# Designed miniproteins, single chains, continued (5): the designs that were tried, part 21

Each design is a single chain, and the fold is of that chain. pLDDT is the mean over its residues in the fold that is shown.

## One batch from the design tools (miniprotein)

Design m16702
Fold by ESMFold2-Fast:
Structure m16702 (fold): chain A 70 residues (1-70)
Amino acid sequence: SEEEQLRAFEAAGEAQRLLRRLYDRLSPEQRAEVERLAAAVQEAIDAKDYAAAYEKAEELVAFLREVEAA
C-alpha cells in the first residue's frame, strides 16, 4: 500500500539522518553491521516489499540509537 511505502521511506530517511550524524563515531564492527542492515533495507525496497523495508529500516534505526546512547 502507499501507506506502507511512505512508512518505509520515512524510516529509511531517519536511518540515513542518524548514520550521517554518527558515521565518524562508528567502530569498524559497527560500520560492518550498518552496511549489512542498509543492504537489507535496499534489497527489500528493490523487491517492493515495503513491509520488510520498514522492519529492516527500524532495525537499523534501533542499532544506531543504541550507538548514540553509548
Scores: mean pLDDT 88

Design m16703
Fold by ESMFold2-Fast:
Structure m16703 (fold): chain A 94 residues (1-94)
Amino acid sequence: LDKEIEEIVERKREELGDNTDLQKKRELMAEAAEEAARLAEKAGREELALILYGVAAALNKDEKKTEEVIKKLEELGRLDAAEGIRRLYESALK
């Protein structure tokens, strides 16, 4: 799983290259996170999948999905992940 996620990140990083367009960077990172989330879900890593879906939602500026993931993570006691996703969403809006 970790190697598969690393390969996804490396591939998306290569696609980005020297592109300084922040929107393009966010779109590629969101795609990587969503692809990694599907792999984590298939592997039975439900909490990791939830975190990665939250990252994708935050980067896509999807407020509703981002809030839903944050709430679920808080219910699981993962306050660190919930705060990380909240900050990522705020950063994406800048």
Scores: mean pLDDT 79

Design m16704
Fold by ESMFold2-Fast:
Structure m16704 (fold): chain A 85 residues (1-85)
Amino acid sequence: MELSPEEAGRFGARALPTLQAVSSPEVATRAVQKAVTLALEGASPEEVKEAVYEILSSDPTVSEEDARKAAEEVAKAVEDVRREQ
């Protein structure tokens, strides 16, 4: 389901700290922007997870394990926001 602008803001606020903990600020910002855009378009949590993982994996300083965990946390955040309303 598509997120409202307010829900997208809450999702972004939850996702950004997780992404900043594992990647550079530039990569974290790109990943959040892509995740929020996909969530606004009604993308599934799995599609959001895959897109975030792809962006994080483009940063050679991010481990595969950290990229996977961060992508899963971002996917959970979009599910949680969608369940709240």
Scores: mean pLDDT 79

Design m16705
Fold by ESMFold2-Fast:
Structure m16705 (fold): chain A 69 residues (1-69)
Amino acid sequence: ADELIEQLKEEAKKAIEYVKKKDKKGFQEEVSKMVATAIRLTSETDDKKVLEEVLNIMKETEKEIEKIK
């Protein structure tokens, strides 16, 4: 679980970097990876805390992207 959470955070950082570089294709590919990682993480565990962490990472990523626009 912890390794997948860290993977999701790294994918989020890359998605933000692609937005800064205006690389739409790179952004779309990283968002696809984030969704796949989040689905895997949430289907492998019933831990509500892990679900909350995933949602928090997604919300923080959206807020960082909004600051760039």
Scores: mean pLDDT 78

Design m16706
Fold by ESMFold2-Fast:
Structure m16706 (fold): chain A 75 residues (1-75)
Amino acid sequence: ALSARERRLELGAGALQVLEQGDAASRASAEHILKGLPAEDVQLLKANPAKVKALYQASKNFDEEAVEKLLAELA
């Protein structure tokens, strides 16, 4: 099971990808999610764009092992 911090990091990674690739409504939702996260967690994700992209793709592919590994590396 993911920790509360790992869950926030996964949510934040998805929100950052939606800001780059989503429509206007999806971007508004993504901005709201990012504003609700600790600034420290958002800064960590922004500092690791390659891991954010990898985490987003692993989540889309339902690759739970890759998600857990990437989140552990970010934590």
Scores: mean pLDDT 81

Design m16707
Fold by ESMFold2-Fast:
Structure m16707 (fold): chain A 115 residues (1-115)
Amino acid sequence: MDSFWSDVFRRRTEFLRSRGVSPRRARLLGAAFLVETARDIALRLIAEGRPDEAAQVVREVLDVVVAEVSRLDPAAAEQIRAHGERAVEAARAGDAAGLDAEFDRILAVLRAALA
């Protein structure tokens, strides 16, 4: 049941906790790291003419992010889910600008949850 991305999240969160970051903050920063990583990969895949693969990466990463954030802040998780659905649609359409805008919105939700 652990996806590749859930393992990446776990290792990043464990690393941050080993450096003295609080559990809640480490999970939110781990989620932000996954979102930023998915953005870079998805934009590259769109540029290579592979929008269906970009959409798949976005979906897989955001499923992990939503699941992990829902344990800390259910309202933030639902906002990320809504923006995530639009990000998947933008990726599938090959809309790099739309994808980038939805990722900025997801990162803004995560930053607000850190306050």
Scores: mean pLDDT 89

Design m16708
Fold by ESMFold2-Fast:
Formats: structure tokens, sequence, C-alpha cells
Structure m16708 (fold): chain A 68 residues (1-68)
């Protein structure tokens, strides 16, 4: 569920990313939710932050499955 993705981001310490994703999900804006998660994943990967990268990869999977 997309709510699980939001919780994973908070657990990884990205409260700003979690809030942005929560707003997109509540407003039923799946393209924005995917864009937020993908953008933050790219940033985490560029910084070598494997913990945040794994959280965003899982968040993207959960959002993509929800939109299927």
Amino acid sequence: APEEAIRLLREAGDEDGARALEIAVKNNQPEIALLVAATHLAVARSQGDEEKARAYERALDLIAEYLK
C-alpha cells in the first residue's frame, strides 16, 4: 500500500520526502507520487546513501504495484 512507502521513508529519516509523497497520495496524484520517489532515489544513489536508496526503491515498487 502507498501508506507503507510513506512509513519507510520516515523510518529512513527523510521526513520531507515522506510528507511530499503523503500529499501526492492523498490528492490521488500517482504521477507526482512516482516523480517524488524517483527523484529522491536518484539523489540518494548519487550521494551513495544505500539506506535511503533502498527505502526509495521499495517505495517505488509499492506505488507502482498500487497503480497497476
Scores: mean pLDDT 77

Design m16709
Fold by ESMFold2-Fast:
Structure m16709 (fold): chain A 58 residues (1-58)
Amino acid sequence: MADSMIEVGEKIAEALAATGDPEAVERGKRILEQTRVAAKNYEAYKKKMDEELKKLLE
């Protein structure tokens, strides 16, 4: 799932780069970097949720 978030960020950055607008290219780079940070935070949150689900199933 974290990989999917990064993939979405890469697709957005690529689409913005395709416009040829320097401001859009820069925005795409920032979105990709923010997506990487969000993916790491999501992975930590998911691990906590998985632990809670295991407690409910046991």
Scores: mean pLDDT 74

Design m16710
Fold by ESMFold2-Fast:
Structure m16710 (fold): chain A 98 residues (1-98)
Amino acid sequence: MSEEEKIEKKIKELVKKYEPELKADLEKLGIKLSKEDFEKLIKFIFDEALRRAKENKLKSEEELENAIRAAVGSALLMAEMAKELKKSLDEVIDIFES
């Protein structure tokens, strides 16, 4: 396995670890997502964390965890913006996936 593949696998493991906390944070904010929307948000977090890791050549577990925390923050902001603007989460996610 290449170093890049090892980093990707580690990010997948860490994202799964943070899923319950993300769900709890969304519930505290009064944001109710469908299963499909939640899965899209998780994919965004994974893609963003992986991009940050590649661009900044991150390899330590602490650096990868920090990248994931930053990506989670971005995801929560996107969900809050969708709520405040009275737009669907799909519309906000589509802008970032385009």
Scores: mean pLDDT 77

Design m16711
Fold by ESMFold2-Fast:
Structure m16711 (fold): chain A 96 residues (1-96)
Amino acid sequence: KMKELREKLIKYAKYYGKLEALAREYAANESEELRAKARAVSAEGGPYLKEALALADELGLSDVEKMELLLEAYKEAGYDPALIERLEEALEEYKK
């Protein structure tokens, strides 16, 4: 169902955003603590995407609709507005 799908995508986006932040910190200052945190976040977040994709398939969503929902999840998770704008432009080109 659409509400459940959005909730799962938002959970995934939040975990992915946290993983991206940790990856940036790790690239600047490598540490075992950051590496361990990144592995833990990845393990927790991955299942949400798998569950969301399975639910999207049950709902018969197109690739465009899946991309739109994922973009909304990124917005809800607080992704960089400039990155969101670029993703929106890419999605509009894909819809053509």
Scores: mean pLDDT 72

Design m16712
Fold by ESMFold2-Fast:
Structure m16712 (fold): chain A 77 residues (1-77)
Amino acid sequence: SAAEEAAFEAHGELLKLVEEVYNDERLSEEEKQELLEWADRRALEASRQPTPEARAEALRRITEELKRRKKEVLEKK
């Protein structure tokens, strides 16, 4: 279904950003750990949403928030 495809795409976008955080040489190991542990916890909560629409929305919000958090960390350097 379109909703299942949206959830799959949203999850893929989050995983891509997680990989970018993991490989970002500008971030310290502690900063990477904090960002990735936050993302992992939120993704687990998103996986518990009752519908694919709710999962897709939650995953998109997590991706946006992870981008903001990463930017804030980098802007403080």
Scores: mean pLDDT 88

Design m16713
Fold by ESMFold2-Fast:
Structure m16713 (fold): chain A 57 residues (1-57)
Amino acid sequence: GMEEIIEELAKRPYPPTVGELLALRVKVEKDKSILENYLKTGDGLVKKAAEERLKEL
């Protein structure tokens, strides 16, 4: 799924974009308030990562 894609991007030799880095950070975030903020303010990739992370908590 999206999680696997995000992990693959992190392993690439090219530096990720700011949005891609933010999505990776969101995947390991534990604070629900921060995750909810990303749902409202992030781009599509960041929002999707925040939704999946909230389901895991």
Scores: mean pLDDT 71

Design m16714
Fold by ESMFold2-Fast:
Structure m16714 (fold): chain A 70 residues (1-70)
Amino acid sequence: PPVELTTGRVVRVIQTPDGDMVEVLTRRVRLDDGDSVTVLSEEWSLQRPGPSVEEWQRSAALLEGILATR
């Protein structure tokens, strides 16, 4: 079976004028199936409405910690 290897990621948080938070996650993964190597590039968007500033900062730190393990 192929082995997944994360090569990089970027997390950006933007705030809309109405106070919503939008997270954009870009990840590059490498799949090595012994005979071939495939590089995938993926991008996701997440929306988080209305957290307080301290909740947002704490959540961002926790999210970075979780993503660091994958």
Scores: mean pLDDT 48

Design m16715
Fold by ESMFold2-Fast:
Structure m16715 (fold): chain A 94 residues (1-94)
Amino acid sequence: SELDEVLREALARIVELAREARAAGDDESFTVLTGIGAEIQHALQEKASAEEVLEMLELAREKVATLANEATRARALGILDETMERIREIAEER
Protein backbone atom coordinates (compact mmCIF):
# COMPACT_ATOMS: atom_id res chain seq x y z
CA SER A 1 0.00 0.00 0.00
CA GLU A 2 1.04 3.67 -0.30
CA LEU A 3 1.10 3.88 3.51
CA ASP A 4 3.49 0.88 3.63
CA GLU A 5 5.80 2.57 1.08
CA VAL A 6 5.85 5.85 3.06
CA LEU A 7 6.62 3.94 6.29
CA ARG A 8 9.40 1.87 4.66
CA GLU A 9 11.01 5.09 3.34
CA ALA A 10 10.74 6.71 6.80
CA LEU A 11 12.23 3.57 8.44
CA ALA A 12 15.22 3.60 6.03
CA ARG A 13 15.88 7.31 6.74
CA ILE A 14 15.59 6.86 10.53
CA VAL A 15 17.89 3.79 10.46
CA GLU A 16 20.53 5.71 8.46
CA LEU A 17 20.32 8.68 10.88
CA ALA A 18 20.67 6.26 13.84
CA ARG A 19 23.81 4.78 12.24
CA GLU A 20 25.28 8.28 11.81
CA ALA A 21 24.47 9.09 15.46
CA ARG A 22 26.21 5.88 16.63
CA ALA A 23 29.29 6.65 14.48
CA ALA A 24 29.42 10.11 16.14
CA GLY A 25 29.18 8.59 19.66
CA ASP A 26 25.69 10.07 20.24
CA ASP A 27 24.25 7.24 22.33
CA GLU A 28 21.10 9.23 23.27
CA SER A 29 20.08 9.89 19.65
CA PHE A 30 21.02 6.32 18.62
CA THR A 31 18.77 4.83 21.36
CA VAL A 32 15.80 7.12 20.62
CA LEU A 33 16.06 6.68 16.82
CA THR A 34 16.41 2.87 17.01
CA GLY A 35 13.32 2.83 19.27
CA ILE A 36 11.35 4.87 16.72
CA GLY A 37 12.59 2.54 13.95
CA ALA A 38 11.29 -0.46 15.91
CA GLU A 39 7.88 1.25 16.34
CA ILE A 40 7.66 1.94 12.57
CA GLN A 41 8.64 -1.69 11.81
CA HIS A 42 5.96 -2.93 14.24
CA ALA A 43 3.33 -0.68 12.58
CA LEU A 44 4.28 -2.19 9.18
CA GLN A 45 4.04 -5.78 10.51
CA GLU A 46 0.67 -5.17 12.27
CA LYS A 47 -0.81 -3.27 9.27
CA ALA A 48 -1.61 -0.31 11.50
CA SER A 49 -4.14 2.25 10.25
CA ALA A 50 -3.08 5.75 9.12
CA GLU A 51 -4.66 7.14 12.34
CA GLU A 52 -2.71 4.70 14.57
CA VAL A 53 0.53 5.49 12.69
CA LEU A 54 -0.01 9.26 13.07
CA GLU A 55 -0.55 8.86 16.85
CA MET A 56 2.69 6.83 17.09
CA LEU A 57 4.66 9.37 15.01
CA GLU A 58 3.35 12.32 17.07
CA LEU A 59 4.69 10.62 20.23
CA ALA A 60 7.97 9.88 18.42
CA ARG A 61 8.21 13.57 17.45
CA GLU A 62 7.89 14.59 21.14
CA LYS A 63 10.80 12.26 22.04
CA VAL A 64 12.93 13.58 19.14
CA ALA A 65 12.23 17.21 20.15
CA THR A 66 14.10 16.58 23.45
CA LEU A 67 17.34 15.31 21.82
CA ALA A 68 20.44 17.28 22.89
CA ASN A 69 22.18 17.01 19.49
CA GLU A 70 20.72 19.93 17.50
CA ALA A 71 21.69 18.65 14.01
CA THR A 72 20.32 15.14 14.63
CA ARG A 73 17.16 16.57 16.27
CA ALA A 74 16.51 18.87 13.26
CA ARG A 75 17.01 16.03 10.73
CA ALA A 76 14.84 13.57 12.68
CA LEU A 77 12.06 16.18 13.10
CA GLY A 78 12.20 16.79 9.34
CA ILE A 79 11.84 13.07 8.57
CA LEU A 80 8.90 12.69 11.00
CA ASP A 81 7.13 15.90 9.86
CA GLU A 82 7.46 14.95 6.14
CA THR A 83 6.24 11.41 6.89
CA MET A 84 3.23 12.62 8.93
CA GLU A 85 2.27 15.11 6.19
CA ARG A 86 2.39 12.35 3.52
CA ILE A 87 0.25 10.06 5.70
CA ARG A 88 -2.31 12.86 6.32
CA GLU A 89 -2.59 13.31 2.53
CA ILE A 90 -3.21 9.55 2.13
CA ALA A 91 -5.87 9.63 4.91
CA GLU A 92 -7.66 12.61 3.22
CA GLU A 93 -7.93 10.69 -0.12
CA ARG A 94 -11.68 10.03 0.29
Scores: mean pLDDT 88

Design m16716
Fold by ESMFold2-Fast:
Structure m16716 (fold): chain A 70 residues (1-70)
Amino acid sequence: SEKEKFKKMLEELFLEAQRIIEEHRDDPEGALKRVRELADQKLKEAEKNFSPEIVEEFKKAVDEMLKTLE
């Protein structure tokens, strides 16, 4: 289902964000920039593949993730 694909995309984004932060512990600002770039890429993919309602939920989840990293 679309909802299951959405959940997988979010889980993959969160795991990759964690990896980026871990791999770039010596450069937190660079890590955050890479995470934002990844989030922007995933948002564009979501806009192509999901309904507007799911895309809005994706944006909210990404915003909360990024706030946690600031």
Scores: mean pLDDT 80

Design m16717
Fold by ESMFold2-Fast:
Structure m16717 (fold): chain A 78 residues (1-78)
Amino acid sequence: MKELLEKAEEAGKEAAREAESQISPEAGRGLGNLAGVSVFDPERGRAFLAKARAGTVAEQVAAGAMAEVELNYFKKQV
């Protein structure tokens, strides 16, 4: 249980740092949340990442916000 929380935090930090350097700080936050979801639910995380990658900036921001809500629910259940 604790290992999943640590793994999600590490995945989120890595994705956020990579996106921040390549895209923007705001995109980093969204992609960090999406990567965190991938640790708890890999299939759902992959679906969000694919959608964000193919979408407009507005869709990427919306996907990141939705992922943040799901990540908070996963963290609360662990």
Scores: mean pLDDT 63

Design m16718
Fold by ESMFold2-Fast:
Structure m16718 (fold): chain A 81 residues (1-81)
Amino acid sequence: GPLLSEEEIRARIGEIADRANEIYQKALGKNPELAKEALAVRTEAAKVYLDLQAGKITVSEAQARVDELEKRVDELEEKLK
């Protein structure tokens, strides 16, 4: 895919966290396993953001993790159907 800037990566992390939270809210009380998976994605997105801000990971490493989290969120949205 296209190379992302650090600012674009941070924006994508925010989008993933918001999407994961929406899935969590929709699954809450109806599908506990899906809610747990959505919460895990949100937690990992927050960790990527913090690790990038702290300089613990590179922009390239953050992009790879964001790509993985986007795939996980897409899979969770399919499970909601």
Scores: mean pLDDT 86

Design m16719
Fold by ESMFold2-Fast:
Structure m16719 (fold): chain A 97 residues (1-97)
Amino acid sequence: DELRRRIIEVDARAALVAMEVAILRKIAEKYGASEEAKKAIEEAEKYLRKAQEYIAEAEKALAEGDEEKAREYLERAEKYVEEAEKYARKAKELIEK
C-alpha cells in the first residue's frame, strides 16, 4: 500500500536527520559553535520531535483503519522532516564555516 510505504519512507528520513543532528551536536559540544549554529541544532531537534510524534499518530490512525487521518498526520510529519532537514543543513554550514 502506498500510504504504508510513505510512512516507512518518512520514518527512515527522520532517522537519518536525527543521526546527522546528533553528530552536529557532538561537534558543537567538543569544538564549540556559534549561537546561530546552536540555535539551528535546537530547531532541527524540535522539528524532529514533532515529526516523530506525527509519524506515531499516522501509524496509529492507519492501524485503526482511518486512512484519511493517517494521510493528514503523514503530510504533517513529511513537512516537519523537511524543516528538520533545512535546520540541520543550516547548522552544518555554520559549523563548517
Scores: mean pLDDT 89

Design m16720
Fold by ESMFold2-Fast:
Structure m16720 (fold): chain A 89 residues (1-89)
Amino acid sequence: MEALRERLEAAGVPEAVIELLLEAYREAEEDGEAALRAFEHAVEQILMARRGATPEEIAERYGTPHVPAETILRKLREEVEELERLAEE
């Protein structure tokens, strides 16, 4: 967790988003090693994009996108949106 938080803070990710990502990381740990690896790949891609990397550069670094990574990203986005909706209620 500390290494993930440090990388997100260095990339200028807002604190509220960092907290949401850390919670998603804990969920990925519960789902197993494959989910955790997919989450870590997704986070690295996000960090590269925030540093100005193009989609092509990210694809070259990580090769063909894993279906699990896309699934984790979609699930994370949906969970963040649901959390925001609940917080507004």
Scores: mean pLDDT 63

Design m16721
Fold by ESMFold2-Fast:
Structure m16721 (fold): chain A 73 residues (1-73)
Amino acid sequence: MAQEAADYLAARIREAGAASVEEARAIAEELKRTDPRLADHEIGVREASATSLEVTVLDARTGEVGSARVALA
């Protein structure tokens, strides 16, 4: 369920109001550590544009990849 995990991660980053890629990565790392919905997922956060980020997750069980875009606050 990689897309569901990507959408969930993107929503949490958006709710936290991340203003930078570094802040978004910190939020993603915290959620990866504490939230079982992200267990066994590999997470990437990258700058997509000057005002947006792309979050990606790889589901280690299925090999499926999900991605979602987040506007910076």
Scores: mean pLDDT 78

Design m16722
Fold by ESMFold2-Fast:
Structure m16722 (fold): chain A 66 residues (1-66)
Amino acid sequence: MEEEGLRERIDELEKRAETIKNQEIKDGILQVIKRAREAIEKGDLEKARELISGAERNLDTALRAE
């Protein structure tokens, strides 16, 4: 249940990250998303949630700067 919700959140973040114009920032966010997926696969849902939240903050900052 929680795992499925986190996966959907990651998919949405990844889709939004594709709209970032700054390639370095985009790559950084995508790297964090990849780490969050790995955390879910390991069953570390708390770590996945923290990584997702961090990526969300970075994405918001990047979109505001563009």
Scores: mean pLDDT 79

Design m16723
Fold by ESMFold2-Fast:
Structure m16723 (fold): chain A 61 residues (1-61)
Amino acid sequence: SMDEQLAAQIAAFRARLAERHREIARLEAQGSDPADLEARRKALAREEAEFAKLVEELAAG
């Protein structure tokens, strides 16, 4: 069903977001360039917005 497909996509997205959070934290700890960190945070924010839409779509049925 579409709900099963969306659940699988949500799980995959969740895993990717967790990886992005860890990567940004590591780069920040290493003293990476502020502009690069800002770009990565903006990219993560966009991915989080997309994840929220997928969750909303699943909830709507």
Scores: mean pLDDT 83

Design m16724
Fold by ESMFold2-Fast:
Structure m16724 (fold): chain A 98 residues (1-98)
Amino acid sequence: SHMEKAKELLKEIDEILEEIKRLLEEMMEELKKEKPDLERVDELVEEAERLVEELKKKAEELKELDPSKDKEVEEKVLEAEILLGLIRIVAGLLKLFG
């Protein structure tokens, strides 16, 4: 049913958000290193960008299936964009000072 697909998409969106949060945590761990791995930093940024794009695609599909979730979905997209922004800021700092 449309409702079962909507529930599946919401779960997948939440799982992607948790994965993006883990990438930010890994990026923050690079800040603690005496010599950060700048190749790993670039990989983390690329992974985060891919995950945010995937989340946005699932968010649009969910909005079409269940408009009642529109606000919740928009808040999750905003959270993902903020997390990506933070990952990019930390990556920039690591490249300047690492």
Scores: mean pLDDT 88

Design m16725
Fold by ESMFold2-Fast:
Structure m16725 (fold): chain A 65 residues (1-65)
Amino acid sequence: SMEVIEEAARRIVEATGLSLEQAKGLVTLAVQGFSPEVAAQLGEREVGVDPAVVKPILEEAVRRL
């Protein structure tokens, strides 16, 4: 649901300092095309986030959909 995506994105913003748009992009990648692992690795490559921080948040979002 969109609510799950928005909640996960807010958690990523709080944990990493990414913009809400960047955080929503990572959550969308994890739920619509890639695994949480791959989405976290893309986040590290593209915007320099720690995958150990974002991966658990992405995994929870995928479970709640």
Scores: mean pLDDT 84

Design m16726
Fold by ESMFold2-Fast:
Structure m16726 (fold): chain A 73 residues (1-73)
Amino acid sequence: MAEREKRIEELVKRAEGTLDLISKVALEKGNVDGAKAGAEAVTRLFESEDPEAGKRAKEIADQKVAEVEKKLA
């Protein structure tokens, strides 16, 4: 139980770092579609590792995409 939760936290940390880089690049390039596509790819990758990690990665991805859309609006 505790070991799986720790693994999920490590996976979520990796997803968050990758999503942060995607958001940064999308903001610099003004590319909302690129942010969405990258966020979807990362979410699907982590979902294949663990469904809970994928769910938490999707929540982070949705939040970061919304921030990119708001800043580029």
Scores: mean pLDDT 82

Design m16727
Fold by ESMFold2-Fast:
Structure m16727 (fold): chain A 93 residues (1-93)
Amino acid sequence: TESIQQQLEEDQAEYQAALAAAESGAISEDELQELEAVIEVLAENLRLDLVPDSWSEEEKELYVQAAVLYYRATFLNAEDKEAALQTLKNLAS
């Protein structure tokens, strides 16, 4: 749990930094809404795929949350938002 919790904290900090940059006009509201819809599908797919033998349900959920935050931060920091969103859509399919 410590390793997953630490990764979640790091991803959360990266996401907050990316949001602060986006508030400076780097991303549109429409792009954020489309990103959230894709991320919800991706998170559900990750929950279905992840069956680690020694992890609790709480550990699996922390991992999914960390992955979601990582994808959000990666998208917000991407130079080509359209290409990054398309990559996430492909992963969610």
Scores: mean pLDDT 69

Design m16728
Fold by ESMFold2-Fast:
Structure m16728 (fold): chain A 99 residues (1-99)
Amino acid sequence: SPELEALRAEFDRLSQELIEAVKAGKPLDEVLDILDRLSTVAMRALELAGKPELVREVFSLYRELKRWLRENPDATPEERLARIKEFVEKVKALLDEAA
């Protein structure tokens, strides 16, 4: 589907933007905004693929990461980057499963 390909391309772009924002030490609010957009794109792609179970999994991963980021304001950039990379890789795997 051209729509699914466009959403996957947008997910890949937002994933890079998120990682770069964390590496650059951007404020938490900016990081959370990119994370929210990335998660929305991934959930939309999975909805179009007819995979509501995978949408729920992405939402669960998103909620857990967002909570961790907010509850750990003293986390190092390296710790934040590791958590964000883990999230991105897990969501990529779910998108690949839906293909």
Scores: mean pLDDT 89

Design m16729
Fold by ESMFold2-Fast:
Structure m16729 (fold): chain A 68 residues (1-68)
Amino acid sequence: SMAEKEAQLARIEEGVAAVLASGDPVQLRVAIHELEEFIEEVKDDPELKERVEKLLAQVRARLAELER
């Protein structure tokens, strides 16, 4: 259900915040993979998809900063 996907996204958002704070490139790459998979699960839900895409952009930007 949408409510279950929204609750799952909230847990993912908390986990991503911790990973972003850690600055661990391995954890950031794992987060990118998990977010890419979750986008496929919410592809028919524009609001949830946009939220996941914004998180993915943040994680990718953080990883790029650390690898430069």
Scores: mean pLDDT 84

Design m16730
Fold by ESMFold2-Fast:
Structure m16730 (fold): chain A 94 residues (1-94)
Amino acid sequence: PLSPEERAKLFGERTILLTGLAPDTTDEEVFAAASRYGRVLGATRAVDPLTGEPIPGLAYVLAESAEAAQAIVEALDGAVFGGRVVRARQVRPL
């Protein structure tokens, strides 16, 4: 029901890229961590679109709103998660 441009705008602002995760971090662990700071609709490890293989240390989080995504980024960027410093950013900032 949304155009590709509308999807990119809406989901980009609500989509968070996490880097610096432990390679064995699960989608469930990412979902649980992000859900402490805002409502999360989904979390998934980043995969190489050509091979389908997980990209180590990378995950995407889809928040319910751009505001929730911003709150999650603010809480997780530079935080220690699983013994590692995690970086967080919106895929497309507000």
Scores: mean pLDDT 74

Design m16731
Fold by ESMFold2-Fast:
Structure m16731 (fold): chain A 81 residues (1-81)
Amino acid sequence: DIDELLEKLKELGASEETIKRIRETWENTDDPLEKELMLETLKASVEVAELYKKSKEEAEELNEERLKELEPKVEEIRKLR
C-alpha cells in the first residue's frame, strides 16, 4: 500500500512536500505497470533512507559527543573579550 510506504518515508525524515508530490504522482498514474514500478521504487527508497538514517544517527551521536567536549573550549574563546 502506497500510504504505508509514504508514512514510513515521512517517519524516516521525508518532508510533507515530498510526500504530497509522490501522492499526487500516484493519483495521476493510471498504468498498473507504472504503479507497480512506483511501489518497488518507493520500497527501495525506504530501504536506502533507513540505511542513511542509521548512518546519520551514528554520525550525529559522534558529533554530539564531540560538540559537548568542545563547548568548554568555545566558552574559553568567548571570554577573550
Scores: mean pLDDT 72

Design m16732
Fold by ESMFold2-Fast:
Structure m16732 (fold): chain A 73 residues (1-73)
Amino acid sequence: SAAVAEAQAQLDRFLAIVDATISRIKDEEKKKQLEEIKAEMQKQAQEAIAKGDIAGFYEIMEKYAKKMEEILS
């Protein structure tokens, strides 16, 4: 569906931004924390997309974006 395709595109764009951010971090502890959060987010977001759970997908995206912001602050 269009909604599933849009969710996948959003996830792919967000992951690319996260990867670019991680590549610029010099703090090894923060880098490791972001890589772990990225992996967990990607897993849960892909599971939501596979189920067609678009609402759950956006909840997952918001939750993990907030966690990443907290690490970067």
Scores: mean pLDDT 88

Design m16733
Fold by ESMFold2-Fast:
Structure m16733 (fold): chain A 96 residues (1-96)
Amino acid sequence: SEIEERAAALQEKAANTKLNEEEKKKLAEEATKYLEITLEKAKELGLPEDDLAVLEKQIELAKEAAKKSDADIINALEISKLLAEELEKALEEEKK
């Protein structure tokens, strides 16, 4: 549930910041780029095909979320970013 707790904290921070629609779109673009970079690193690491498929699906969902005016946009995008950060850390640990 650590990811859930961090996602909730990011949602609360985003709500306090009062992001406008343009800022939400920029966040969506950043999340997508971060996931794409992480996917490249995951392929270099030789992650299982199932895990790569999950990451690719999350990238697609992040792109679709950017097109919606739903309350959950920030939540979906921040969760995607958190997952990308966790995989980045795993890659750094394997190098050691």
Scores: mean pLDDT 62

Design m16734
Fold by ESMFold2-Fast:
Structure m16734 (fold): chain A 73 residues (1-73)
Amino acid sequence: EVEKLVKEAIKESKNEAEKRILEYLLSLLKVRSPEEAYREALEYAKKYEAMGLLSEEDRKKVEETMRRAMELS
């Protein structure tokens, strides 16, 4: 369920940084609990924001997308 929602979000994303963060979340979901995967992917998204590769607004959108995928599964 979570993997399907994340895959759809990747297909709909127009931002390469957002896609990379969602792909990282997808890879983590294969080896981590959903809570752990979300935490690690959120840290990854924040690093992208700090490097200037992702705006604060886009980081918030990715965070919300990941959070909703966790809650709907």
Scores: mean pLDDT 79

Design m16735
Fold by ESMFold2-Fast:
Structure m16735 (fold): chain A 60 residues (1-60)
Amino acid sequence: SEIDKLKKEIEELMKKGSELLDKYESEKDPDKQKKLLEQIKEIQKEIEKKINELNKLIEE
């Protein structure tokens, strides 16, 4: 179902975001840390977009 597909995509994005956050917290170089933060922000935006799509499908 479309709901199951969106849930799977959200889970995969959350996993990717968690992995990037771990890299961000262990990174010593400020320039690399900034790039990781930008990637995390992009993933957070995609997660929010997919959650909004999921909510529209769940609302009667």
Scores: mean pLDDT 84

Design m16736
Fold by ESMFold2-Fast:
Structure m16736 (fold): chain A 96 residues (1-96)
Amino acid sequence: MTQEEVDRLAEEARRKVREGEEEAVRFALEQKDKVGMAAALSLVSEESSVEEARWLYRAARAAARKALETGSPTEASAAGVHAAGSYANLLIKERE
């Protein structure tokens, strides 16, 4: 995944999270590259509201789980690292 593709996914995810949790999760699960998607969700969570950060974390976690289900432990591990980034952003926002 290129940085340009991650930036594009982040822009799309930013629009989808404004529509709610279910739409954010659905969008994340539709993307073929679950690692790039999890990275994009982490980037969006840096500037999101606390509620959006919760939805973004849940979407990133769903993407990581889906990567594992497709039979790629390496991709699941990478997506999991990005999901942890989303979680860290959520914890920071909840303490603000």
Scores: mean pLDDT 80

